# Designed miniproteins, single chains, continued (4), part 37

Each design is a single chain, and the fold is of that chain. pLDDT is the mean over its residues in the fold that is shown.

## One batch from the design tools (miniprotein)

Design m13345
Fold by ESMFold2-Fast:
Structure m13345 (fold): chain A 75 residues (1-75)
Amino acid sequence: HMEEEAARLRELLRRHVEEEALKQGIDPDTARKVADLIAAGKSAEEIAKETGVPLSTVRAIEKAGVDRVRAELAA
């Protein structure tokens, strides 16, 4: 079940990152792309370059998504 657990955590991170990107006013297509790239382990610098989202915004979204996953797992 280790691969299934890793996949589940990756999907949780992707979902929360996508939600945080939408809250920051990023359009749905770009928000989904940012979420997919973060879940794939891309650096914030690479994501900013590929999507055109400011590096500071990418880092904020990543942190918020991780914090949300941590909170959900502690519930």
Scores: mean pLDDT 81

Design m13346
Fold by ESMFold2-Fast:
Structure m13346 (fold): chain A 74 residues (1-74)
Amino acid sequence: MEEERRRREEEERERQRLLDELLQRIQNLYENGASQEQIDELFDELRRTVRGGLPEPLIQGVIQLVEKQRQRDA
């Protein structure tokens, strides 16, 4: 039982790392004026890769943060 807990924690840490990388890529795409299709594909990767998928509210929160950052710089 403890081995499975440690395995889950390691997987969660790796997924967190991947999440941070994907978030950086999303921000770069927004800054470069990427298409909606490219952005949607990255969010699908976030759903599939991180913790077996991220909840929609969390994904929407990230979208709103990136959008606010873009509007602030504009």
Scores: mean pLDDT 64

Design m13347
Fold by ESMFold2-Fast:
Structure m13347 (fold): chain A 84 residues (1-84)
Amino acid sequence: SERAARLEAEAEGLRAAVETLRADADAAGAPEEVHRALDEADKAVERALEAVRAGDLEAAERAVREAAEALNRALGLLAEHQAA
């Protein structure tokens, strides 16, 4: 379905963003809180992709939201670390 394809694309985009931010966090010597938020985002992306494969689009949408929230938290924490 178009909804499933969109959610899969959103989850894969979030995965790529998490990988990019993890590289930036490693280069910046970011604290464990940043890495924990990135780990939460990774787990949520995996849940979203599994939910799409299972046809559970409500669970997939929830997991995509959770991944985006965790990624945004990691971005904020990394920005705070770099500003200090």
Scores: mean pLDDT 89

Design m13348
Fold by ESMFold2-Fast:
Order: sequence, then structure tokens, then C-alpha cells
Structure m13348 (fold): chain A 55 residues (1-55)
Amino acid sequence: SIEELVEKAAELLRKQGASEEEIKRVSEAIRRFGEGEPLSPEEFAQIVAVARALN
């Protein structure tokens, strides 16, 4: 689910030393993606990178 992806992404990013501001930004982008909202190329690339890291 999208919320499970958000939770896993946030945990991964915290372990990698990302700021809480960056984690919030990525979490919102993932939720917007799940809602079918448009994403910037940068937001989409960040989500893809996180999804690959969670493999």
C-alpha cells in the first residue's frame, strides 16, 4: 500500500541521515503519486530511487 511505502521510505531515509524536512517532502510526494497527482521529474526520480533501495 502507499502508506506502507511511505513508512518504509521514511525509515530508510532516516537511516541514511536525511532531514525531517526532506523525509516529509518525499512522503508527501509518495502520497500524491498514490492519489494520481502530477509529480515533477525530480519528485518522480526520488520516489524511483527509494523504491529501488527498498528491493
Scores: mean pLDDT 80

Design m13349
Fold by ESMFold2-Fast:
Structure m13349 (fold): chain A 90 residues (1-90)
Amino acid sequence: SADAEAALAEVRASAEAALRLWRATRDPELALAAVDNFAAAARAAVLHGADPAEVLRLVEETGEELRRLGADEAVLARVEALAEEIRRVA
């Protein structure tokens, strides 16, 4: 649906914003705020009928990129908690 496609686009945009913010600042507080926005987008996408498996893939890929970039353990834990939440409905 158009709503699901728009919601998935927002998930991708918020993931890119979180990655960009971490690269630019290396600030865990700012990264956690960006990950909270990413989590809200991911939850909204599932509620709007996006495939939970596709949302999970985006969450897991974002977590792996943050890990590669040396993100703080609290940031990685927040993304993993989101992945576990989405995995329960995928």
Scores: mean pLDDT 88

Design m13350
Fold by ESMFold2-Fast:
Structure m13350 (fold): chain A 60 residues (1-60)
Amino acid sequence: SNATPLAVKAAKVVRQAALDKGYSEEFAERLEKAILERAGGITDQDELNRAVAEVVRELL
């Protein structure tokens, strides 16, 4: 996988947060995939945080 370890961790954290909030497994997987597709190459934590927030805003 070409995704950075930072992006993979962020995607998994967001997936778990969605499940904890009562969203479906299907939606949580969609969020994880969207984060990896749009932010997977990011190496900077602040840039990653902004990209993740944008993905979450667009899907919610």
Scores: mean pLDDT 85

Design m13351
Fold by ESMFold2-Fast:
Structure m13351 (fold): chain A 117 residues (1-117)
Amino acid sequence: SMAEEERFREEADRLIAELRERARARDYEGLRATLRRLEALVAEMAERRFPAEVIARIVEKIVAGLLEILREHPDMPAELKRGVAESVLGLLLLMEAVTGDRAAAEALRAEVAAVVA
């Protein structure tokens, strides 16, 4: 339903904001926990058969937020950078699977590779 889609969008926006706050505080344990909650949220949307375009838009927002965090925090521990990159790649695989849009996913994968290099 539209009301359900709105609730998931609002929760995603809240978690993305929390992700940025955790990164600024160098609370890397909290950042990992928040990222896991975002991944679980997207997985639940897929299980509930949300429209592919809704899932794609949420994934794009999450990926954009994570890429900004990686750019703003180049001194982030290597283990955490790898964990963030792996989560982004997993989200992009899910987006490709639900949308069938390989070109969009490949473009975002290239941007991730450039930031973590």
Scores: mean pLDDT 83

Design m13352
Fold by ESMFold2-Fast:
Structure m13352 (fold): chain A 84 residues (1-84)
Amino acid sequence: MKFTYEELKAMTLEERIKKVRDYIEANPELSEEELVRKITLIGGIDEETAREIYEAFKNGDLEKVKELLPDKEEFVAVAYAILN
């Protein structure tokens, strides 16, 4: 399912986390390494941080996601990269 950047930007933090988590759960064939790679392409995010972000989304850990992605624009960019 394709989400636009504008649609993701209009969502709450909880809604964005739910959409990403639901997408990961619905697509078990997507490897951790593929999703980590997508996150690293955002720029300024290293592989280790990208892996922590992936785990936090997969676990639905709202507090950890907020800690790792405090900037709204970066959060939306990461969600967009994973979902598209």
Scores: mean pLDDT 78

Design m13353
Fold by ESMFold2-Fast:
Structure m13353 (fold): chain A 61 residues (1-61)
Amino acid sequence: ARKLLLEGIALILQGIGDIIDAKLKLEKGEISEEEAEKLIKEGKEKIKKGKELIEEAEKLL
């Protein structure tokens, strides 16, 4: 239970960080809009997976 909770939280934080980093790099002109879109999509997928792990952990307590 605790392991799934921590893994879920870590994935959400990683996903948020990836989205912020991609947007900052795009603003600085370090990456293309196409690359930023892919990174944002990946970050959103990590957040979704993290939420699913937290829901599983809550059922196990």
Scores: mean pLDDT 82

Design m13354
Fold by ESMFold2-Fast:
Structure m13354 (fold): chain A 80 residues (1-80)
Amino acid sequence: MSVEEARAYYEKGLELYEQGKYEEAVEYFEKALEIYRKLEPEDPRIALIELYLAMALHQLGKTEEAKKYGDRAFELNAKL
């Protein structure tokens, strides 16, 4: 695994999210997040990937899973 591979997964996840393919987007965002957490745990993209994961999971109705990916996901779910 590499940072370049993580970036490619993130970009693919973003494209799928924009297409409304939320289940596939989650898969690619999770792959990107796993690599970033292992290789570059201080990378600011981790927070951004977690936000997109939370948003995609929320679109799929997976509210409890969305909460695991950060304060913004928790905040969004608390307002619903």
Scores: mean pLDDT 76

Design m13355
Fold by ESMFold2-Fast:
Structure m13355 (fold): chain A 74 residues (1-74)
Amino acid sequence: KLKLTEEQKEKKKELFELVKKAVEALKNKDWESFKKYLAEIQKLLEELYKKDPKVAEQIAEEVEAYYQKLLAEA
C-alpha cells in the first residue's frame, strides 16, 4: 500500500461521499443527480492522476470497489 498525504486522504473521503450520493441517486431514479456525481468523481480522479498517478490508481481502485459494494447492497 502507498502512504497517502493528508490532502490525498481528504480527496479520498470526498470521493467516497460522492459515491454514496451517486448510488443513492441511482436508487431513487434521479438520473440528473447521478450523472452530476459521476462527473464530479471523474474530475477529482483526473486531478489526483495529474499530481500522483500511482496514488490516483490506488484511490480509483478503492473507489471502484466501494461503488460495487454499495451497488450489491442496494
Scores: mean pLDDT 81

Design m13356
Fold by ESMFold2-Fast:
Structure m13356 (fold): chain A 61 residues (1-61)
Amino acid sequence: MSLEEFLEKVREEAEKEGLSEEDIETLLDAARHAYKVLNGDIEKVEEAFKVLLEDLKAEQA
C-alpha cells in the first residue's frame, strides 16, 4: 500500500466517525508524520492508526 492510499483510507474512516475537516487534516498530518518516523513501514503506520482510533472511540464512550 502506498502512503497516498493509506491517507485516503484514513480520510474515509475519519469522515465516517463524523470528524470536522480541521480534525481530519490534523489526523492526516499525524499519519504522514508517523510514516516518516516509522521509516515508510506502512503496516506499522496502520497498526498505530488503529490503536489511535480505538483510543478516540473510548474517549467518546
Scores: mean pLDDT 72

Design m13357
Fold by ESMFold2-Fast:
Structure m13357 (fold): chain A 68 residues (1-68)
Amino acid sequence: HMEDLIEQVKKAVEIVLKLNPDASEEEKRALARRVADGLLTLAESQGYEITDEEREKIEKVVDEVIKK
């Protein structure tokens, strides 16, 4: 389910940002992107079909988490 994947990505990004409280905004963006990309790659390796539109939606959600 796409919304479950988005929720898992959001949660993982939030955890990584909490573990790196002194990171700059640029470092937080890099960390968040790496976590999101890793989870999407893992999901695809398990047979999950992710469209380009779904990737863009996930990236926007990640950006929203970083901004908070």
Scores: mean pLDDT 78

Design m13358
Fold by ESMFold2-Fast:
Structure m13358 (fold): chain A 92 residues (1-92)
Amino acid sequence: EVEKLKEEGEKILEELRKLAEELIEAVKAGDLEKALELAKKMQELFEKLKEIAEKLKELGAEEEAEKLIKEALEIIKELAERAGEELQALLA
């Protein structure tokens, strides 16, 4: 059912946001091993989100699928920008 898949996708997006914040804190602390572990967890969640998006498209909910992927990419983009700034500060 579309509603259940949308709910699962929204939960994954919330987890991605929390992991992104933890990753930024790890970078600020100079804990690059932890940052890498968090990045791997985010990759696994993004793959699950892509599977949910594919199922939504199969059910005719293409707009909902596109929305979930777009939001995830925005989280990743913001994370990359923030992590880059923190790494620059750490290495300066």
Scores: mean pLDDT 86

Design m13359
Fold by ESMFold2-Fast:
Structure m13359 (fold): chain A 58 residues (1-58)
Amino acid sequence: KELKINALTQIPGVGKELAEKLVEHLGDDIVNPTREKLLEVEGVGEELADKILAAMDA
């Protein structure tokens, strides 16, 4: 969904390309992702995974 991609691109360090990869890899799980699944995405390190989790909780 376009709203999910838009929300992800507002996270510091997440561009459109990475947001698309996150949605593609996680699918519906993107609304409640685990740190482990985020780390499976190429380009997502521990710091960025933690930022994504923090933003999804807010």
Scores: mean pLDDT 73

Design m13360
Fold by ESMFold2-Fast:
Structure m13360 (fold): chain A 81 residues (1-81)
Amino acid sequence: EEEEKLRKEIEEIRSRIDELVAELNTMQAQLPSLSPEEQAAAVERMDALTREIRDLNIKLAEYEAKLTGDERLKEIVERVK
């Protein structure tokens, strides 16, 4: 059952993105209170998080396109009948 498999992978990717976004937002909020050395280290980590979020969003879009595209096509066919 491919839909169940895609749904599970989409959920896993969304959860991962939410976690990374929350971490990024926390680091961004803390930046003004950090020392210059800590800020430099935080910026490097934030860059890595941003890259991972981007990669995951691309993957999410691919899986969602597979799931949504199939459903949309099925709905259009049923509505036209």
Scores: mean pLDDT 77

Design m13361
Fold by ESMFold2-Fast:
Structure m13361 (fold): chain A 63 residues (1-63)
Amino acid sequence: SKLEETLRRLYAESTGSHAAGIGALLHGVREGASKEQLRKAAEALLAGGALSPEQYEAILEAL
């Protein structure tokens, strides 16, 4: 899916807490998490500093 492709790209470009956060979202996609669950998880990661605003926007566009 476009979302999985986007998350794989962001994961490859990321380190530390960003890689961990994006990896958790990628796992959620593979486990069949809903768009609402993934959006809320991405919002929490953004609030916690584990996503940049640019990463967050790319994820929302792919949802």
Scores: mean pLDDT 86

Design m13362
Fold by ESMFold2-Fast:
Structure m13362 (fold): chain A 74 residues (1-74)
Amino acid sequence: SRAQELAFLEGLIRHEVAELRELGVPEELIEEYRQRLEAVLADFRAGRLSLEEALARIGEIGRETMRRWEELQR
């Protein structure tokens, strides 16, 4: 169901934010990441994104955030 898909995405976002915090990613970068993921979740709630599209966007945002963090460590 759509409600189960929404709960899954909310859990995924919570998990990903916690993982970045444990890795020592700067809070400013975590907050930017969280805001971008919340925008994806809002689009999903509004029916503008399928689950597949939401997961693809979350994956891309995650890759961008990790690359930016890796660049800061060098």
Scores: mean pLDDT 86

Design m13363
Fold by ESMFold2-Fast:
Structure m13363 (fold): chain A 62 residues (1-62)
Amino acid sequence: MKTLEEILKLAEEGKVKSYSEIDRLSDGNLRDRELLKKAFDEMKKNGLPISKFKEVYEKIKK
């Protein structure tokens, strides 16, 4: 089981490439799962580098 902080670290390392990876890493955390998926979509839409994943997530969380 991964904490939100661990998932954000993995995303910045390029380990979160799809919704399936988010589902696997966020098992049992439905709220953060949806926010992580939204951050992933925003990253793809804007062509942002993976190092910005946490920054995008924090913006969406608000």
Scores: mean pLDDT 73

Design m13364
Fold by ESMFold2-Fast:
Structure m13364 (fold): chain A 68 residues (1-68)
Amino acid sequence: SRKEIAEEVAKRTGVSLRAAELAVDAVEKYGEKAISMEIAREIAEKTGVTVLQATLALHEAYKLLKEK
């Protein structure tokens, strides 16, 4: 489920579950194009994680979704 993927992203990257959920949602909507400064900044602003942490979460979400 999306929640299980978000939990795995949070576990692997150390971001909050909410930041991981937003990263998964963005990747499901935009694919690889979700891995962008604009989307990372939006996640950071909404969740309080750093832009670097948001970017790592987007990469991990893409990896997990691509493999399944």
Scores: mean pLDDT 85

Design m13365
Fold by ESMFold2-Fast:
Structure m13365 (fold): chain A 77 residues (1-77)
Amino acid sequence: AVEDLEKGRKALEAGDYEKAVEYFQKAIEKSDGLLRAEALRLLAEAYRKMGDTVKAGFYEAEANDIIARLKKEGKLE
């Protein structure tokens, strides 16, 4: 949900990457489309800041896949 996304962003800004991951995962679970893609990108950023480039790349690819599908369906310009 949007609330979890905002809590995650606040945790990420504070350097609490573990807490940010938890909130972004909750946001992903409760969202779809553009909001889910945004949560996945922020989750990737949290993992990148933690030095986990493998997980960061995985979640970034998943977010990009959602965006590409939305563009192909004409739901995103």
Scores: mean pLDDT 82

Design m13366
Fold by ESMFold2-Fast:
Structure m13366 (fold): chain A 64 residues (1-64)
Amino acid sequence: KEEIEKIIDELAEKGADENTVNFLRRLLEQGLLTQSAVGAYLIAKRLGDEETAERAKKLVEKLQ
């Protein structure tokens, strides 16, 4: 979904690891939306970005 891509882009701008960001983008390209959203949630939690983590978590819940 477009929302997952936006979250990944925001995490990249906030200094998330380039290899991790590229991995999440590849998951989206492969149609693995739930896995991409879970990855975005974990990265946001590690960066201390609780708002972005909550957004990613809600996307995971909607995809499950």
Scores: mean pLDDT 79

Design m13369
Fold by ESMFold2-Fast:
Structure m13369 (fold): chain A 52 residues (1-52)
Amino acid sequence: MTAEEYLEKGVEALVAGRYDEAIKYFEQALKIDPNNERARTLLERARAAAAP
């Protein structure tokens, strides 16, 4: 998968309320493209939603 494909899957998981899955997808997107600001912002959001 490309960074864009991981980002799209992460957004799907985030919208579905599956925050742990969203986190994993956004982490994979950042692993491929570390400068992806959108993936970083969405990862922070997903982590905040998942964490106590």
Scores: mean pLDDT 81

Design m13370
Fold by ESMFold2-Fast:
Structure m13370 (fold): chain A 69 residues (1-69)
Amino acid sequence: DERRLAILRVLAEAQPAGATVAEIARRTGLSPSTVSRLLGELEAEGLVERIPGRTPRYVLTEKGVEELL
């Protein structure tokens, strides 16, 4: 899915700090609701990890980096 790859690419460029839903939405052109849903799917697959906080951030896992190759 091209949308999932776009999110993974944004997160790769945002390493090591990761990115928020709002930042990913701005950089991909996807809606925040679409980004949140896709991030949930990617997290369930082990490709991204959620960092808790007032505004959660998402980081690419090693498995997620391999998915981009």
Scores: mean pLDDT 85

Design m13371
Fold by ESMFold2-Fast:
Structure m13371 (fold): chain A 114 residues (1-114)
Amino acid sequence: GALEKLKELLEEAREKLEEAEEALKEGKLEEALELLEEALRLLEEAIKLFLENKSKLSPEEQEELKRELLELLERLIELGLELLKNEELTKEQLLRAIGLVLRAIGLRLEIELS
């Protein structure tokens, strides 16, 4: 069902964030940015699914999923901000990284207010 799909999206997002952290440590800036953008897309899908099915979830399930979503969004923001400290970013990569961080902050706020 929807809960199983949501869990799959969160697991895939976590994997992409772990891969992005590794790419960033190796100085693979484009790979790290692409992985963070993929993680953001997965989290956007997960948030949409969560909000659409929120009324069908128990209060305990809602709190646990909300906590996991917030943890993954915070991780994405932290990694995006670390990427932004890199002096070797192209102007295009810099704008993409800024956009990614701002979008993730907006999604975090949406979940906190939900």
Scores: mean pLDDT 90

Design m13372
Fold by ESMFold2-Fast:
Structure m13372 (fold): chain A 78 residues (1-78)
Amino acid sequence: MASDTLATTLRLLALEMERKGDLKSGKVLNELAQRAANGASPKEIRDLIEERKEDLSEEAYQKALLAVKNAESIEKLE
């Protein structure tokens, strides 16, 4: 399901940010991944990304939005 794919993508992105030393973005992305795993829609995750933009680096913010866009596309195809 799109929510499972989004949760996995956000968790992998969190690990990528942590490896680059962006621990603040990694923490936020892990929280978003957990919410997606618990059934939050791509729209809900998008709204949360916007609310937490100040805690995300520009790279993490852009990549998180791309993950949401891809999840929305998967939902339309399934």
Scores: mean pLDDT 80

Design m13373
Fold by ESMFold2-Fast:
Structure m13373 (fold): chain A 68 residues (1-68)
Amino acid sequence: SAKDAIEERAAKLLAEHADDPRLAAWIQTVADNLLKVAEAEKLSVEEAVELFERQYRQLEAHHAALKA
């Protein structure tokens, strides 16, 4: 399901960034918000994965900018 896909992707990203608590917290927030959107909008697995990847790319860019 879309929820399972979001949770799986979030778990992998959280494992990759286990040593970065700020980025981990932001990843969790994005995942939690997207889970709500997926339920409300009845997103497909493909739509959920695309939105999560897009939001993650934006979040990663924002995180990099804050380190400057």
Scores: mean pLDDT 80

Design m13374
Fold by ESMFold2-Fast:
Structure m13374 (fold): chain A 118 residues (1-118)
Amino acid sequence: MIELKESGGGTVAEGGSLTLTAKVSGFDFSKALLGWWRQKPGEPLQLVASISADGKKTYYDESVAGRATISVDFAKKTLTLTLKNLKKEDTATYYAVAFTTTPKPALAFGEGVEVTVV
């Protein structure tokens, strides 16, 4: 079973920086696509950033491009998202996500961490 245990979040200042970290377990790390999704109040789920487990391919949504960095630490099995120059519009619940195709296609979300920008 894929497990994602998130940490970070809370209330952060506009113009500041945020780091969210997730511990990742229960799957073949080398075959997963990892990422961060968010749900803003009154809006659908949005992909924020993704990274291949080998760290070689990254994607950033246009809403965070130039402000976001996604990274994976193989030794610690951690997925990290850093957002800088925070805006009030970054207020959302953030979910660590893993997608794998082995042994079957599976998509797993963490429980989510709430972020409020003030």
Scores: mean pLDDT 80

Design m13375
Fold by ESMFold2-Fast:
Structure m13375 (fold): chain A 80 residues (1-80)
Amino acid sequence: MKEEMDKIYEEAKKTLTPEEQRLLDEAYNLAKKAMESKDPEEQEKILSELVDRAVQARLEGRGRVADAILKMIRLIEKEK
C-alpha cells in the first residue's frame, strides 16, 4: 500500500515543475491521510477532494498532476 503510493508520487515528481510538485505534495498528503483513516466517511470526503483537485489541475492545463492524482485515487479505491 504505502510503497505503491510512494512510487506513484516519486515517478510523477520526476516529470513536474517545482510549482506542480507543490500541488502533487498536497494531494499526496491527502492520499496518505485517506489510507491511514479508519473512518469510511473521512476517506470518502478525502477522495472527493482529490477528484476536485485532479479536475482543477486538468482545467489549468496541468495534465501530469491530474494523472498522478487519478493514479493515487485508483490505488486507494482498489484497496477498499
Scores: mean pLDDT 82

Design m13376
Fold by ESMFold2-Fast:
Structure m13376 (fold): chain A 78 residues (1-78)
Amino acid sequence: SAEEAIEEAERFGRELLEKLRPYLSDEQIAQLEAAIRKAIEDARELIKSGRLTPEEALELAKERITQAVADIVQAHAA
């Protein structure tokens, strides 16, 4: 469901942030929190507009959050 997809995306972002928190500066943490929030907000909008299914929106949110980590820590995308 849409609700389950958004909850899963929020959980994914929180778990990733908690895992990375000891390795990031306060500024990097703030940037990652903002990126997670935007990915979740975009996913909600795409589901509401009918542009993506809940499953597709969850996948996109996870991809965007993962990309944001790579961008923030200057790691090469896998």
Scores: mean pLDDT 83

Design m13377
Fold by ESMFold2-Fast:
Structure m13377 (fold): chain A 63 residues (1-63)
Amino acid sequence: DEKKKLEEFIKKGEKVVEENKDSPREELVAAGVKVVSEASKVLSDKSVEEVAQHIARVIGEAL
């Protein structure tokens, strides 16, 4: 179920941002990009875009 995988990647992205919120900005961004890259291997382009948008938003709030 693609929706379930999408939710799992969103949660993974949120966890990565939370765990790295005190890290340098470049490391936080790099960690988020890696989650999006992993999502692109198993999700459709539309779902990857949703993951990327969500991760970008939570990174912005953490910085």
Scores: mean pLDDT 79

Design m13378
Fold by ESMFold2-Fast:
Structure m13378 (fold): chain A 66 residues (1-66)
Amino acid sequence: SPEEKANELFKKAEELLKQGKRDEAIRYLDTALQLLHDAGIPISEELYKRYYKLRFEALLEDPKVV
């Protein structure tokens, strides 16, 4: 299902962040939301919060420096 696929993409994004592959992680996060949107599935507040948190972490090399 699109929901299962989106969850898998979020997992891959988290793994990529642990590897320091921030740009790739952002692409996976954006792809996950796009899949849900294209499938007509409402994005929950919980999923939006997770998306923005992970995307913010991906944009910062060190949160204390930025």
Scores: mean pLDDT 76

Design m13379
Fold by ESMFold2-Fast:
Structure m13379 (fold): chain A 74 residues (1-74)
Amino acid sequence: MSEILEEAFRLAEEAEEYAKKGKLDEAQRLGKEAVRLALSAPVEEITAGIGAALRGMGAAIEAGLRNGKLPKGM
């Protein structure tokens, strides 16, 4: 696994943990970064990259829904 995917999985796990602790803003930030890194992975690692992206995206979406603030607000 490349360092990019390794970091993406780490960020996805951190995003999930922050979401569970109610740190929703940080969870959304980490989840988005995990997705960004996963999408930057080499094509040979795309299956693992999809896994990392799904975890990061899931954490970010859950945190966003719980936070209730998707746009700037006005």
Scores: mean pLDDT 74

Design m13380
Fold by ESMFold2-Fast:
Structure m13380 (fold): chain A 79 residues (1-79)
Amino acid sequence: SMDEFIEEIKKLTPEEAVELLLQRADELIAQSTDPETKAFLERIKAELQRARETVTDPEELRDFILGAAEALKALEESR
């Protein structure tokens, strides 16, 4: 479930969490036929990659990672 996924994200390092979120976004992109949904997921991927490279505050990076995980959960629950 997405709740279990988010709990696993909380246990990971920021690097591992970003990689898992990117993998999940790729899975959702592959399953989607809607161009708007694909664009939204590609934007989340780009924002996660940028945050990993640019955010130096660990708390801010953690909050961004959790926000991205909640966004993916909301998208899956709307399907």
Scores: mean pLDDT 81

Design m13381
Fold by ESMFold2-Fast:
Structure m13381 (fold): chain A 78 residues (1-78)
Amino acid sequence: MEEAIEYYRKAAEAYEAGKYEEALEYLRKAAELGAKEAEGAARVLEMIMEGKPLEEIEALNREILAELEPEREALLAE
């Protein structure tokens, strides 16, 4: 879990620097280590890099957020 969060953080830093390929690599590493958020983010970033329509990207992002909402509530005890 801790390593997954570290890779996710590195992915965010790479993304901020405009290094999208590097960001995607780190997101995939975080996903392999069990970070579901990173798995979803990697799919969204792949669609952005492939030039998919914004509508398709938003639809996927909404689905990912819906899957993560119950997990967040359970972890935060709310």
Scores: mean pLDDT 70

